# Designs tried in a protein design run: designed miniproteins, single chains. Part 98

Each design is a single chain, and the fold is of that chain. pLDDT is the mean over its residues in the fold that is shown.

## One batch from the design tools (miniprotein)

Design m3415
Fold by ESMFold2-Fast:
Structure m3415 (fold): chain A 78 residues (1-78)
Amino acid sequence: MEAERRKKLKEMAKELDEKSLSLKPEEAEELRLKLIDYLDKNNLTIDSPEEEWEKAAFELEESDPEVAKMLAKMIMDK
């Protein structure tokens, strides 16, 4: 359901906000570059359907959970 997925995305975004307080600048930059690379490879843009962003976030959660949290934060900020 949409409400449960949105709650999960909010939790992921919150975890990133809490973690960002302890992240070194180098670590934050590495995560940002990984996210940009993923978006470019998958042709995700601000005009992409929210469902595509949600799918990408959940797929990234399995391989790169930190990058998935950054994407979740971007979805919540839309």
Scores: mean pLDDT 72

Design m3416
Fold by ESMFold2-Fast:
Structure m3416 (fold): chain A 72 residues (1-72)
Amino acid sequence: MASGLVSAAKTAAQQGNIDEAISAANMALSQAKDAPQEVLDLIKQGIDALKQGDVDSAVKYLSQAQQLLDQS
């Protein structure tokens, strides 16, 4: 489930497991390919923030994506 993978990515990022967070976020993006473009864009922004080491921005974008997925 894409929302579960976004949640896993957030948890990994908060624990400093950046490689695991990026992996989980990429799996979420793959599972959510039919989701609204806004959700896909938020997951992509989260991945980009993780690659830059910006955990705070990554968690913010992934939290927004998870909220939209859970409300669908």
Scores: mean pLDDT 82

Design m3417
Fold by ESMFold2-Fast:
Structure m3417 (fold): chain A 56 residues (1-56)
Amino acid sequence: MEELRKRAEELEKKADELYNQARQASMTDNDAAVQLYQQAKKYREEAEKLRKEAES
């Protein structure tokens, strides 16, 4: 349970970092921004799954 929660927290941090990078990139390079948003979304979805597993 604790291990899953820690993994979710790490993925959330990575997603936040990528999301911030995507916002900056969106001002100059839309293709790069799209890729970064896609990665951030994947990490957030994985983190949500791990949190639900930890609660189950």
Scores: mean pLDDT 80

Design m3418
Fold by ESMFold2-Fast:
Structure m3418 (fold): chain A 90 residues (1-90)
Amino acid sequence: SVDDMLKESRSLSDDEFRKMAEKVIQELEKKLLEKVKKLPDEKGLEVVEQFQSLVKQMIDAMDDPSLTKEEKHQIFEQKVKQIQKLIEEA
């Protein structure tokens, strides 16, 4: 599960963290798209745009050389929780 992946995230190497992050993003996107299919087009578009913004923030943080490993993990966990809430409230 995504929650299990997040619990292990701080013990991972940078390469393992990146691979885990990609898998988490793919799982969240799959769940989002299933929700979007059930929404009116206008709401579906808004939810997709919010998801894309949150994913961009995660990728930008992971690629930021000024951030520590802990800061990258904290931002990733925060953005995953925001995406989960977005999907749940959709």
Scores: mean pLDDT 83

Design m3419
Fold by ESMFold2-Fast:
Order: C-alpha cells, then structure tokens, then sequence
Structure m3419 (fold): chain A 65 residues (1-65)
C-alpha cells in the first residue's frame, strides 16, 4: 500500500464511523492510518485532539432561539 492509500482508507473509515456517531473510534482509525502511513504518533494524537478549529458547536451551522 502507498502512504496516500493508507490515509485515504483510514479517513474514509473514520468518516463513516463519525457519521454513525462513533467519533472516538473514527479518530482512532484516522490516527492509526497516519501512523501506518509514516507520520509520527505525536501528529496522530494532534488529529485525535482536534487541532483544527473548523468545526465548532457555537459559530457554525447551529442556530437556536
């Protein structure tokens, strides 16, 4: 497998798990794929920690009265 294929499969599986509400498992799958692709464990942990702030529960698509 190529590095890209490993990441792509991991991301696809993680996305599926997250769509089913299994966010923890999805992040673990993604982090595992990154490790297999040759990224460091520290980088994989940053993914689990949600380094990106694109998704927020406050200022996104959530509207309340």
Amino acid sequence: MTKIEIIQEGALEARKLMSEGRFEEGKEVLAKAMLEAGYSEEQAEEIKAGKNEDETGERASKVTA
Scores: mean pLDDT 66

Design m3420
Fold by ESMFold2-Fast:
Structure m3420 (fold): chain A 103 residues (1-103)
Amino acid sequence: NDEVFEKIKKLIEEGRIDEAIKLLEEALKKNGEPLIPVVGVVDLSKLSDREKAVVLLVMVELSKIFTEEQKEEIKKLIEKLYGKEVIEEAEKLVELTREAISP
């Protein structure tokens, strides 16, 4: 999904994190991937842009629709805009989510 990847990058660069999350959710549903449990229970309207960036990065890291290179590019873009703390928080949530959904 190179088209989805390019559009998500543009939305992130424009600070349109809500739209980036929505587009990724739609792409995951279309490819038969379940919604990430952490995203499915979180009210995004109550989150800051920084917290939404953490959610987006967790979704990207747990998704199967992107290459490792595409995931790394999104991660670097998020780090540039929101800082290393967002990356660290997202990596911790990825680990916790993998543990929660794995047998």
Scores: mean pLDDT 76

Design m3421
Fold by ESMFold2-Fast:
Structure m3421 (fold): chain A 76 residues (1-76)
Amino acid sequence: MIRYQVVLPDGSVKKLKDRDELLDYLKKNYGASDEQLEQIDRSISLGERDPSVTRSVFDLATASVPVEIIRVREVR
């Protein structure tokens, strides 16, 4: 199962259970547009083909620094 972590500009980490929760969080807290959310979703989908790609960095309208998104693969 894949979980997501968002590293916030203050250095705190938000844990999110799935992609839908991640996209909703970015929309509500960082004002990400539907176009930006689509681009983020595409980047995550491309990264799923390469297990070495665990981090993605996005410039969002309300963040003073780029927001880092970390994918965590959990093996059950």
Scores: mean pLDDT 67

Design m3422
Fold by ESMFold2-Fast:
Structure m3422 (fold): chain A 91 residues (1-91)
Amino acid sequence: SMKEALREAWNEGADLVGELMKKAKATAKNSDEALTEVLREVLERLDELSPPAADLVAGLAGIVLGVAKVAGKGEEVAKLAEEVMRKAAEM
């Protein structure tokens, strides 16, 4: 079913993002550095995800991009978020 497929895609994407967020929290000095590290590693590993999981991760990147634009900060975060969305759209 659509609901089961979405849950599986979410679990796949959330597992990757969760792993990367845990790693970034341990190594990053601040929130902007942590987000930059997560987005950079997501961009590198996005093609390891199924297309539905990549689309869900791109949706999260879109939220991050929106927050960065509203805050008027995070130029690197915004750029990486746009690249994640672009790469997912090409899958």
Scores: mean pLDDT 79

Design m3423
Fold by ESMFold2-Fast:
Structure m3423 (fold): chain A 87 residues (1-87)
Amino acid sequence: MEGRKLVEEYVELIKENAETLKKVADAALEAGAISVPEAVAAVLTGLVSEEMLEAARKAGLEEEAEKAEEAQKRIEELAAKENEVLA
């Protein structure tokens, strides 16, 4: 039951941050910092690389980069809880 709840929270977190993740990934892709598969993976998983955050900040998307970084930290916290519950 707990694992199912964590998955639901993860999915909702990605949905809530979908526009922010797309903007960050698009900025990094335009800057040539990442590949198209990496951009797609970031939007689908919420896992944003340091290269994506740096490219977004350089593109003037500092607020979006901060939101994406916060979303990633929350996703990492959910993943850590999932590992504890499923272990």
Scores: mean pLDDT 75

Design m3424
Fold by ESMFold2-Fast:
Structure m3424 (fold): chain A 66 residues (1-66)
Amino acid sequence: MPLSPLERRVAQTIARRGKATASEIAKELGVSQSTVTKNLNNLAKRGIIKKEKSGKSTIYSLAAPP
């Protein structure tokens, strides 16, 4: 049930920024964009974050219900 260490770091990065792209998170955490995207998709599937298209980029933000 709890987030993996990397999933937690990804979620914390989004929380600090308000919203972020996969490339921004990858740069900040020093991991590949592919790895970050996999974790972001898992978090979105679990309803922890939401995905929003903005031009050519996908923006991620926290979506945990109140």
Scores: mean pLDDT 78

Design m3425
Fold by ESMFold2-Fast:
Structure m3425 (fold): chain A 105 residues (1-105)
Amino acid sequence: MAELERKKKEEEERIKQRIDEVNSLYTKAQNLVNELIRLEDSEEAYELLRKVQALHNKALKAIRDYKKDPEKAEAEYQKYVGELNSLIDEIEARKAALEARRAAA
């Protein structure tokens, strides 16, 4: 009895932590891409926004599958979080390059 309740609590806490983490990353990425769009009104900037939204949705879907297959859900979640972090780095690099080009003009 106590062992099943402990496992359930640990699973619920992991799910909550993963949701909080991916929502924080999504907010950071969305703010960065909105700043990029302000500097560059381009299809490429809007494409980055769509990629951020798609990765957020995929990560949330992986979290929903935690109760069904925790190991697979964790692996998929970490993959999408990794891709989202890489995308944040790309957006930051593109923003910095664009600001540098405008300063040099």
Scores: mean pLDDT 82

Design m3426
Fold by ESMFold2-Fast:
Structure m3426 (fold): chain A 71 residues (1-71)
Amino acid sequence: SEEELEERLEELLNDPVEGPKLRKALESGQLTKEDVIEAIRRNPDKKVTLQDVVDVSVERGVELLREVVLG
């Protein structure tokens, strides 16, 4: 559920290694909360890292660019 994804987001933001990195990226606007939630959704059985969120953000950026270019 979305509530479970939000709880996993809070746990990830409180991670001693990945949490500070993700909070900085979110604060700077380089990544969105939606990018982190999507990374969590795609990685149900592993710890999500900053790189996982970056990968999601890049993929979503490519999809948006396709929408703009194609129609």
Scores: mean pLDDT 78

Design m3427
Fold by ESMFold2-Fast:
Structure m3427 (fold): chain A 72 residues (1-72)
Amino acid sequence: REEEARRLAEKVRQAALDLGFPQSVADEIAKAFEEAARKEGPVAGILKTASVALKHGATPEQVSRIVAAAVA
């Protein structure tokens, strides 16, 4: 539940950093994942992550890599 959502959010944050996003953007993406995943489950977290990443100019390839980190 909360611990799982936090653990997955850390993976999402690291994936965003590895793709070259600033720490502030990576933190925003990870926080959006954690909040959505805690409220509505991991699928909602994934969808929210994709939306926030796209808002910050992520390419479809980058979004795919961040999402893959959330399901690993």
Scores: mean pLDDT 79

Design m3428
Fold by ESMFold2-Fast:
Structure m3428 (fold): chain A 104 residues (1-104)
Amino acid sequence: TEEVKRKINKLLKEIDELLYKLVEAVRNRDFAKAKEYAGRIVEKLEELAQIVKKNPNLPLKLEQEVVLRLQQFHGALLSAARDFPELAEYLKELAARVREILRK
């Protein structure tokens, strides 16, 4: 439905904004902000996955875009966990949450 597509697009836009802020925080080695933004992104990805699961008649292209975002962020979290040992446990926990969404 158009309403569901609108909700997905809004969540994707919010994720993009948070990703930009996360990249800035990582670049500036602001571990506290990086942790906050990464957590918020995972929460929005979980919401996005739930919306997709409840709406099996969504366009394939939109479903594929959601899966791509999940895969990209999973990889980014694992890479960041390697580069930031102080955040490794937190980022690995978030990566496990993203992996669970992808597995289902």
Scores: mean pLDDT 81

Design m3429
Fold by ESMFold2-Fast:
Structure m3429 (fold): chain A 71 residues (1-71)
Amino acid sequence: MEKLEKAIKALQQTRDLAAKLGADGLAREAEEAIERSKRLYDQGADPEVIAELAEQKRRELLERLAEWMNS
């Protein structure tokens, strides 16, 4: 449970950062990943698997945000 809570919190922080920087598309994708994670948990999916997927998406978004900032 703690691992999933931390992963969702990290996605929320990534969403807020992207929104603050004006990367609205990346902020939206982060919000969609948060909502998907909550939906999967409500459906009884393994919290460890959900946390891994959330962290993978967060890494992807941070890489794309860094590229966007350098454009």
Scores: mean pLDDT 85

Design m3430
Fold by ESMFold2-Fast:
Structure m3430 (fold): chain A 92 residues (1-92)
Amino acid sequence: APRPVRIVTAGPPSPEFRAAQAEYDAALAERGLEVTDELVFDDTSPEGERMAVAAARGGAEAVRKGLTPDQILGEMGRKAVEARRALEAARA
């Protein structure tokens, strides 16, 4: 069966990212889902950090909603893009 991915940042993780990843890991454990694949966020900027946090939290929410691995990955991507757009709008 398809497995969900785990997000890894290309730098030391922030407290916010660690908290978001812990939420995601807890949701996966509650559903008995195993993760063996990693998705690396290689943008070490503050914007990249906000996207990684949003993706991890979006993933946790999708896992708790009972979504499939493909849907979880889709929601992670969608939340990362939404976070980026919100940051860009706040700077304009």
Scores: mean pLDDT 79

Design m3431
Fold by ESMFold2-Fast:
Structure m3431 (fold): chain A 81 residues (1-81)
Amino acid sequence: EAIDLLYEAIRTKDPELMEKAAEALGISVEDVEKIAEALDYYIRHRATLEEVLELIKDMPERVKEILKALYQRLDDDIRAK
């Protein structure tokens, strides 16, 4: 899944995976970097989805939708423990 690839790319900070995730989702590598920054903020500050969406409020709607899907994927991963 494209979201799983994005999650792995952000987790590993692997440039090749970031490029593949950007291609699969039809966004730029810069958009992936912004999503990674927002997710890093979420993790470090235990931020809510609403707080993280505020950080990327000026980004395209598609990037916000991707972040919401990624947040759900992260929540599922935490629940699997």
Scores: mean pLDDT 74

Design m3432
Fold by ESMFold2-Fast:
Structure m3432 (fold): chain A 95 residues (1-95)
Amino acid sequence: SDEEKEKLLEELEKLIEKAVEAIKKGDWESAIEYFVKINELLLEAEKTFSEDEVMELLKKVHEKAEELMKKYNIPREEYKKVLNEGALRYYKELK
């Protein structure tokens, strides 16, 4: 539903904000765990929403992340490391 899509986008944006703040603080473990949750929500979205709707969510999440990286002067390489580790941790937790 539109309400479910709006709620999911809000949750994803909040998680990105928390992840970037954790990176800024040097709290890599918390940042990685926020990306684990982001990957969980995105994979759940793929089961519930159309491909086009999921792609739009991914685009908005990416735009929010890019804005926050620029705002807080987070190096792209540090953000990418945390993003990749979060994805790897999420996939390892899938049984």
Scores: mean pLDDT 82

Design m3433
Fold by ESMFold2-Fast:
Structure m3433 (fold): chain A 82 residues (1-82)
Amino acid sequence: MDMPLSPRFRELLAREMADLLRSRGHPAEAEELERAVLEAETLQQAIDEAERTLRRAGVSDRERAVMITSAVLRAIGEELDA
């Protein structure tokens, strides 16, 4: 069962994911993903939206998995340290 995202965690996750796309030269896709993650009610919804956006941006299957996992782990670490 999906766990609800706190507003703080949602903002952290959106920022981490968007920053990864911006650093790779995809600012439009980063803006799209940031909005989609901020609209997500659960972690699974945020991951599903990230998969769709990264796939459209042409990011490989392996690279999508690494980027999403890294962003989630960073957001979790930052939330727990707050």
Scores: mean pLDDT 78

Design m3434
Fold by ESMFold2-Fast:
Structure m3434 (fold): chain A 78 residues (1-78)
Amino acid sequence: MKEEDIEPLLERAEQLLKEGKYDEAFDIIVQILEAFPVLKPEHLARIQRLLWEMEEKGLLTPEKRARIEPPFALTSTY
């Protein structure tokens, strides 16, 4: 995966999430996070938004959450 591929992959993940294809959307997010341990803030913000959408739907299992640690926080206190 190249850095130039992140933007199209994020667009694909967002589209898959809208279609209810949550596992496929999550797989794309994991691929990006595993390929790029440090992401630009704009890319990380889009990933966080997608993961929060999945969390609200109750689709993030503890195993899925473990795959997106440690740089991501799903909830804020306030």
Scores: mean pLDDT 71

Design m3435
Fold by ESMFold2-Fast:
Structure m3435 (fold): chain A 91 residues (1-91)
Amino acid sequence: NSDSIKKLDEAIKLAEEALKTGDIELARKAIQTALDAIMQALSEEEDKSKILKLIGLGLRAMGLLMEDLSAEEYAKEAIRISKAALEVLNS
């Protein structure tokens, strides 16, 4: 799961940059990067409890990408989702 953890760390970095710059496209990229990391983690995960938590986080990320939000809103949610996914993977 090293690749998924690296992508989640990257999503957090992208989101932090989007918070500084107000770049909506960068904030959306942070959400997409978190979603890609969660999808990768799901392909490798065998624990049913972790799978269910990751599915929930992935659905939240997909839902956010369908919304029209500010850069700050996207970025804060990208950080929350990425941190929650990291907690699941490191448990």
Scores: mean pLDDT 89

Design m3436
Fold by ESMFold2-Fast:
Structure m3436 (fold): chain A 61 residues (1-61)
Amino acid sequence: MSKEELIEFSSSLSLDAQIGLAALAGGLPLSDSELRRIGEQAGVSPEEARELGRQLGEATG
């Protein structure tokens, strides 16, 4: 996914989901329940939420 597409997607999410993805992008450890909540709010699985956070971190690095 392109950097622009990734930013647009994250910006379309709720504030809570954006904060959660930013925490993942920063490499912060999150609990399974937090990953599940972020995934639910973003409309993705917990594993996909972690991958999106990783891609956001790479896109900003």
Scores: mean pLDDT 74

Design m3437
Fold by ESMFold2-Fast:
Structure m3437 (fold): chain A 64 residues (1-64)
Amino acid sequence: MVSREEMLAIAERELPLFRERLPEVLEALKSESLSESQRKYVEILLTSKSPEELVDKLLEELAS
């Protein structure tokens, strides 16, 4: 069970690092076949403009 507070802390730490490494991540993704769930996760990461937005979108997906 991951709390929203824990997810927010992770997002605040990881999102800037993800954005810095985005070109590297995109090249790695080209070599893989993504499942529908993995594709949605990547879309959330790419479209989220703030850690709060990222956490809210992830919680919505997990609540399904």
Scores: mean pLDDT 69

Design m3438
Fold by ESMFold2-Fast:
Structure m3438 (fold): chain A 91 residues (1-91)
Amino acid sequence: AAEKAREAGRAAARGGTLTAKENTGEGLHKGIAGAISGIGAEMLVEMGGDPREAGLTAASGGETAAEGGTGKGRELGREGAELGREAAELA
């Protein structure tokens, strides 16, 4: 659960970063928000936080990155969202 939540957080953070780089305006803002949530999920895991909460945080970040994305950031955001949901279910 914890390792999958960390993986989901990394995917969401990377997806959000790419969405921010690929877009302007709302897409840029959603990319930044997705990246922050992905990083937050990774930090929760490193601090020994609840893997379910980390998974849900990563899922939210990935979904936000996917909503703002048009290219690879959208794809990685979707991946982070799916992995985050799986991590939450396993916790």
Scores: mean pLDDT 83

Design m3439
Fold by ESMFold2-Fast:
Structure m3439 (fold): chain A 85 residues (1-85)
Amino acid sequence: LKEKLRKLAEEAAEKIKNKDFDGAVRKLLEAARLLEPVDPEAAEELRRIAETVESLKPNIDKLSDKELEEHAENVLNRAYFIIDQ
């Protein structure tokens, strides 16, 4: 399970770098769905990360490549922390 969740988080981060915020949200929500029966609190935390990514969509064209990389790294690190709990 943890390896699958980690892969989904990595895929979400890569999608953020490519300005595919909808794809990133889908990957994070898939991870939350898989985690829900094992750790519903951690699943809720992953859903909150997805909400944060969704909130960036209106500013997508204003974000530099460096800012996209920073957002992707932040999402990945937060997801890893949640998954490792």
Scores: mean pLDDT 83

Design m3440
Fold by ESMFold2-Fast:
Structure m3440 (fold): chain A 92 residues (1-92)
Amino acid sequence: DLVEKARQALETAKSYIEKAKNEKDVKKRIEFIKQALIALGKAVVYYNKLLKEGRTEEAEELRKQIQSLAKEVNDLIKKLEKETGKSFDELL
């Protein structure tokens, strides 16, 4: 079920975002941020599949949740860049 898979992807992203917020080790924080981005990417795939199936209302709700979590990830990336003095791409 696409909705269930989307929900699992969002919960995975939320879990990694929370882990990144509480992690002090820079390498582990980078790993958690990367996993959150991968999970959000999966949610975008399910969003597109819901649109193709005409499930527009469910897709729109998913899109809003993806955007909210993407903002949290971007804030974590900016914080990491300020703490390290390096861009996120340089940390990869």
Scores: mean pLDDT 88

Design m3441
Fold by ESMFold2-Fast:
Structure m3441 (fold): chain A 68 residues (1-68)
Amino acid sequence: SQDEVVAELVRRLDEIIEKHRKGQISEDEALSEVNALVQEGQERLSPADLARLQKVVIEKIKEIQKIS
């Protein structure tokens, strides 16, 4: 289901943020991985479900920027 795809991508987004918090990847690397994840979302999700993912991405990007 689309809900399962959104949940999968949100979980992967949280993993990217955690890697950055732990100093395992740079901010640029984290943003690159987030961009790749959003591109995957564009291919796998309806426009409505993509909008749900985009809202979460915006909130999580603010967290990455606050760490830097």
Scores: mean pLDDT 81

Design m3442
Fold by ESMFold2-Fast:
Structure m3442 (fold): chain A 102 residues (1-102)
Amino acid sequence: MIEKEIEIEVEGKNPIIIKVKLKIEVEDGIAKKVKVKFIGEDKETGEKYEGEVEKEVNSLVSDVAEAVHAAIGELIRTALEKNIKEAIEKGKEELEKELEKL
């Protein structure tokens, strides 16, 4: 099992914290299950939004990492262009879509 946590802080007029908790079940070098939790926090209001994706896969850990990176990229883009709530929803949608391919 591989477990990692990534924290991204976006500084600006409205500072935002984004946390990504990643858990991958690995068997013989192959990823069998992926669980990702996205947490977005608005530091000015204290509002928090969460989204979770859990999927069974049968793929290389590198392919799972690429799917997660794509979802994080979409989440950051949406957070900067719109708001945290929509960012969490878009990150979740993108991850579900990418993991469906694996």
Scores: mean pLDDT 79

Design m3443
Fold by ESMFold2-Fast:
Structure m3443 (fold): chain A 91 residues (1-91)
Amino acid sequence: SMEREKFLERLYELGYEDGKLAAETGTIADYAAALPEWAAYLLSQGLSPEEVKEMLRVATEGMIAGARDAGASDEDLAALRAAADATIAAL
């Protein structure tokens, strides 16, 4: 839906700012570690696994873009992507 698309656009933008901040503060590993807890929280709120997977993909792409633009290492970016992929695969 148009409302869902706008929500996902905002989620990407929020992810982008979080990724920038995480790179600037050296907290990318903390964000990566929090992804399973965030997924579990969203499921507990009544979201479907499909909706949670989509939200994780969008938020993570935003975070990777923001962290990259703020100068995060390829290793940190790969770790964040791997954590997101593992969380999505478990859903």
Scores: mean pLDDT 89

Design m3444
Fold by ESMFold2-Fast:
Structure m3444 (fold): chain A 57 residues (1-57)
Amino acid sequence: SDEELEEAIRKAAEAAGVPVEFARLGIGSRENQERLLELLKQGKSPLEAMKELQAAS
């Protein structure tokens, strides 16, 4: 859901110490946002999830 994706993006931004809009741009596509959410659901920290997305980009 869009609400869950927004929460995942906000958690990533907080963990990285960046504004939410910066995190959203860095994550990019809807598919990457959904991957972030899935990584968080798998028990990865927000920082680890962001590193996984950056490595795949």
Scores: mean pLDDT 78

Design m3445
Fold by ESMFold2-Fast:
Structure m3445 (fold): chain A 74 residues (1-74)
Amino acid sequence: MSNLELALAYARQEVAKNPDNAEAWEVLGELELELGRLDGAAEAYRKAARIYAQQGNLEKAAALEAKADELAAK
């Protein structure tokens, strides 16, 4: 539990320092998924997807949107 909380704190610190760091939002989504928080994971993936889209990386954005939608369907 504490190790996972530390990993979450690290990911949150990264998005706070670099709010345009889509990779950090992806990591946050993976950690939320490990906690069984499907809604949290989906939201983090959507945020990463929007950042990738803003950067012009539409392929990566589409992949993450698909992941978020799949998690929301459960």
Scores: mean pLDDT 80

Design m3446
Fold by ESMFold2-Fast:
Structure m3446 (fold): chain A 98 residues (1-98)
Amino acid sequence: ADEVIEALRETAEREIREIQEKHEKYGLTPAEVSGLVARGAMRMAAKAKDSAEAVSVIFKKTMQTIKEIAESTPDKAGEIAVKGLREAAEEAARKIRE
């Protein structure tokens, strides 16, 4: 359980770093940030694949994050993505521990 949770958190932080680095270097559109959030969700779900509840929570939280990005200003897309990916990892970790 703890090893899966650690891998899940590490995956989220790696995806967050890539979003932050690409946004800083190239300037990402909200659509591009949303694409990276969706990719991050798939990669996180792969780490949590043995927990259907954790996978469900990852997709639910990341879809909500993508919706929030679409409804916000472009300058907020990166911070919304970072928060959403971290929340997805932590909620999934809770489901794995249940």
Scores: mean pLDDT 85

Design m3447
Fold by ESMFold2-Fast:
Structure m3447 (fold): chain A 67 residues (1-67)
Amino acid sequence: MKEKVLQLAMKAAKAALDGNVDEAIRYVEELAKVSGLTELAQKAIDAIKAGNVEEFIRLLAEIVRKA
């Protein structure tokens, strides 16, 4: 589980850094399903929709830590 969570978080972070917001959101939705951390995942989606890449990456790290 943790390895899959880490891989999805890394893919989401890369998509966000590449400016691919839709792809980043898709990986976070999968991350929510795998981890069960739906509220943190929603906060990450809200952050990237607002253009806050730094907050998005911080929230991804928090999901990895808690999963």
Scores: mean pLDDT 84

Design m3448
Fold by ESMFold2-Fast:
Structure m3448 (fold): chain A 94 residues (1-94)
Amino acid sequence: SLQKEMGLRLYKVEFELPKKIKEAEEIYEKEKDKEKALKILEEVKKEAKELKEWAQKVLETSTDPVAKKLAERIIKKTEELLEEIEKKEEEIKK
């Protein structure tokens, strides 16, 4: 169902993508590998943007109020992740 697909994408944005950001931080801090850390952050950034675009489409086209609420949550979480990624990229590039 759409709600199950929304739940899987919400799980990704709340748990999987934040975990990848932390993995990038650890690579930078422990290995000093700026290039590898920035590549992971770029991949997470791409996935977050794709999730945001998908959720925006659901918000615009769905008549299901539960799907709309989950879409809004995904949009908010992807925006928060994108801001975190930008801050981490700036820190690593310094």
Scores: mean pLDDT 86

Design m3449
Fold by ESMFold2-Fast:
Structure m3449 (fold): chain A 82 residues (1-82)
Amino acid sequence: MEKRKKFLELFKKYLKIEKLASEEQLEFIEALAKGELPDVDKETAEKIREELAKLEDVVNELEEKILEKGFENVEKELEEKE
């Protein structure tokens, strides 16, 4: 849980700094990081899934950066861009 939460928080920050996501997509990621979406209705769950699926390429890019540089180094680089 903690590792996933840290990744989602970093991902939200990455999307915000690089301007790669809508406000709605950022809100969904924040809710997932906080664990606030365990029992949503089917329609809401499908909408969240579809919106997050649009960001799959960005997730893969961020994961690759983490594998190459380490999580802490990627987080520091994003902090320097604020």
Scores: mean pLDDT 72

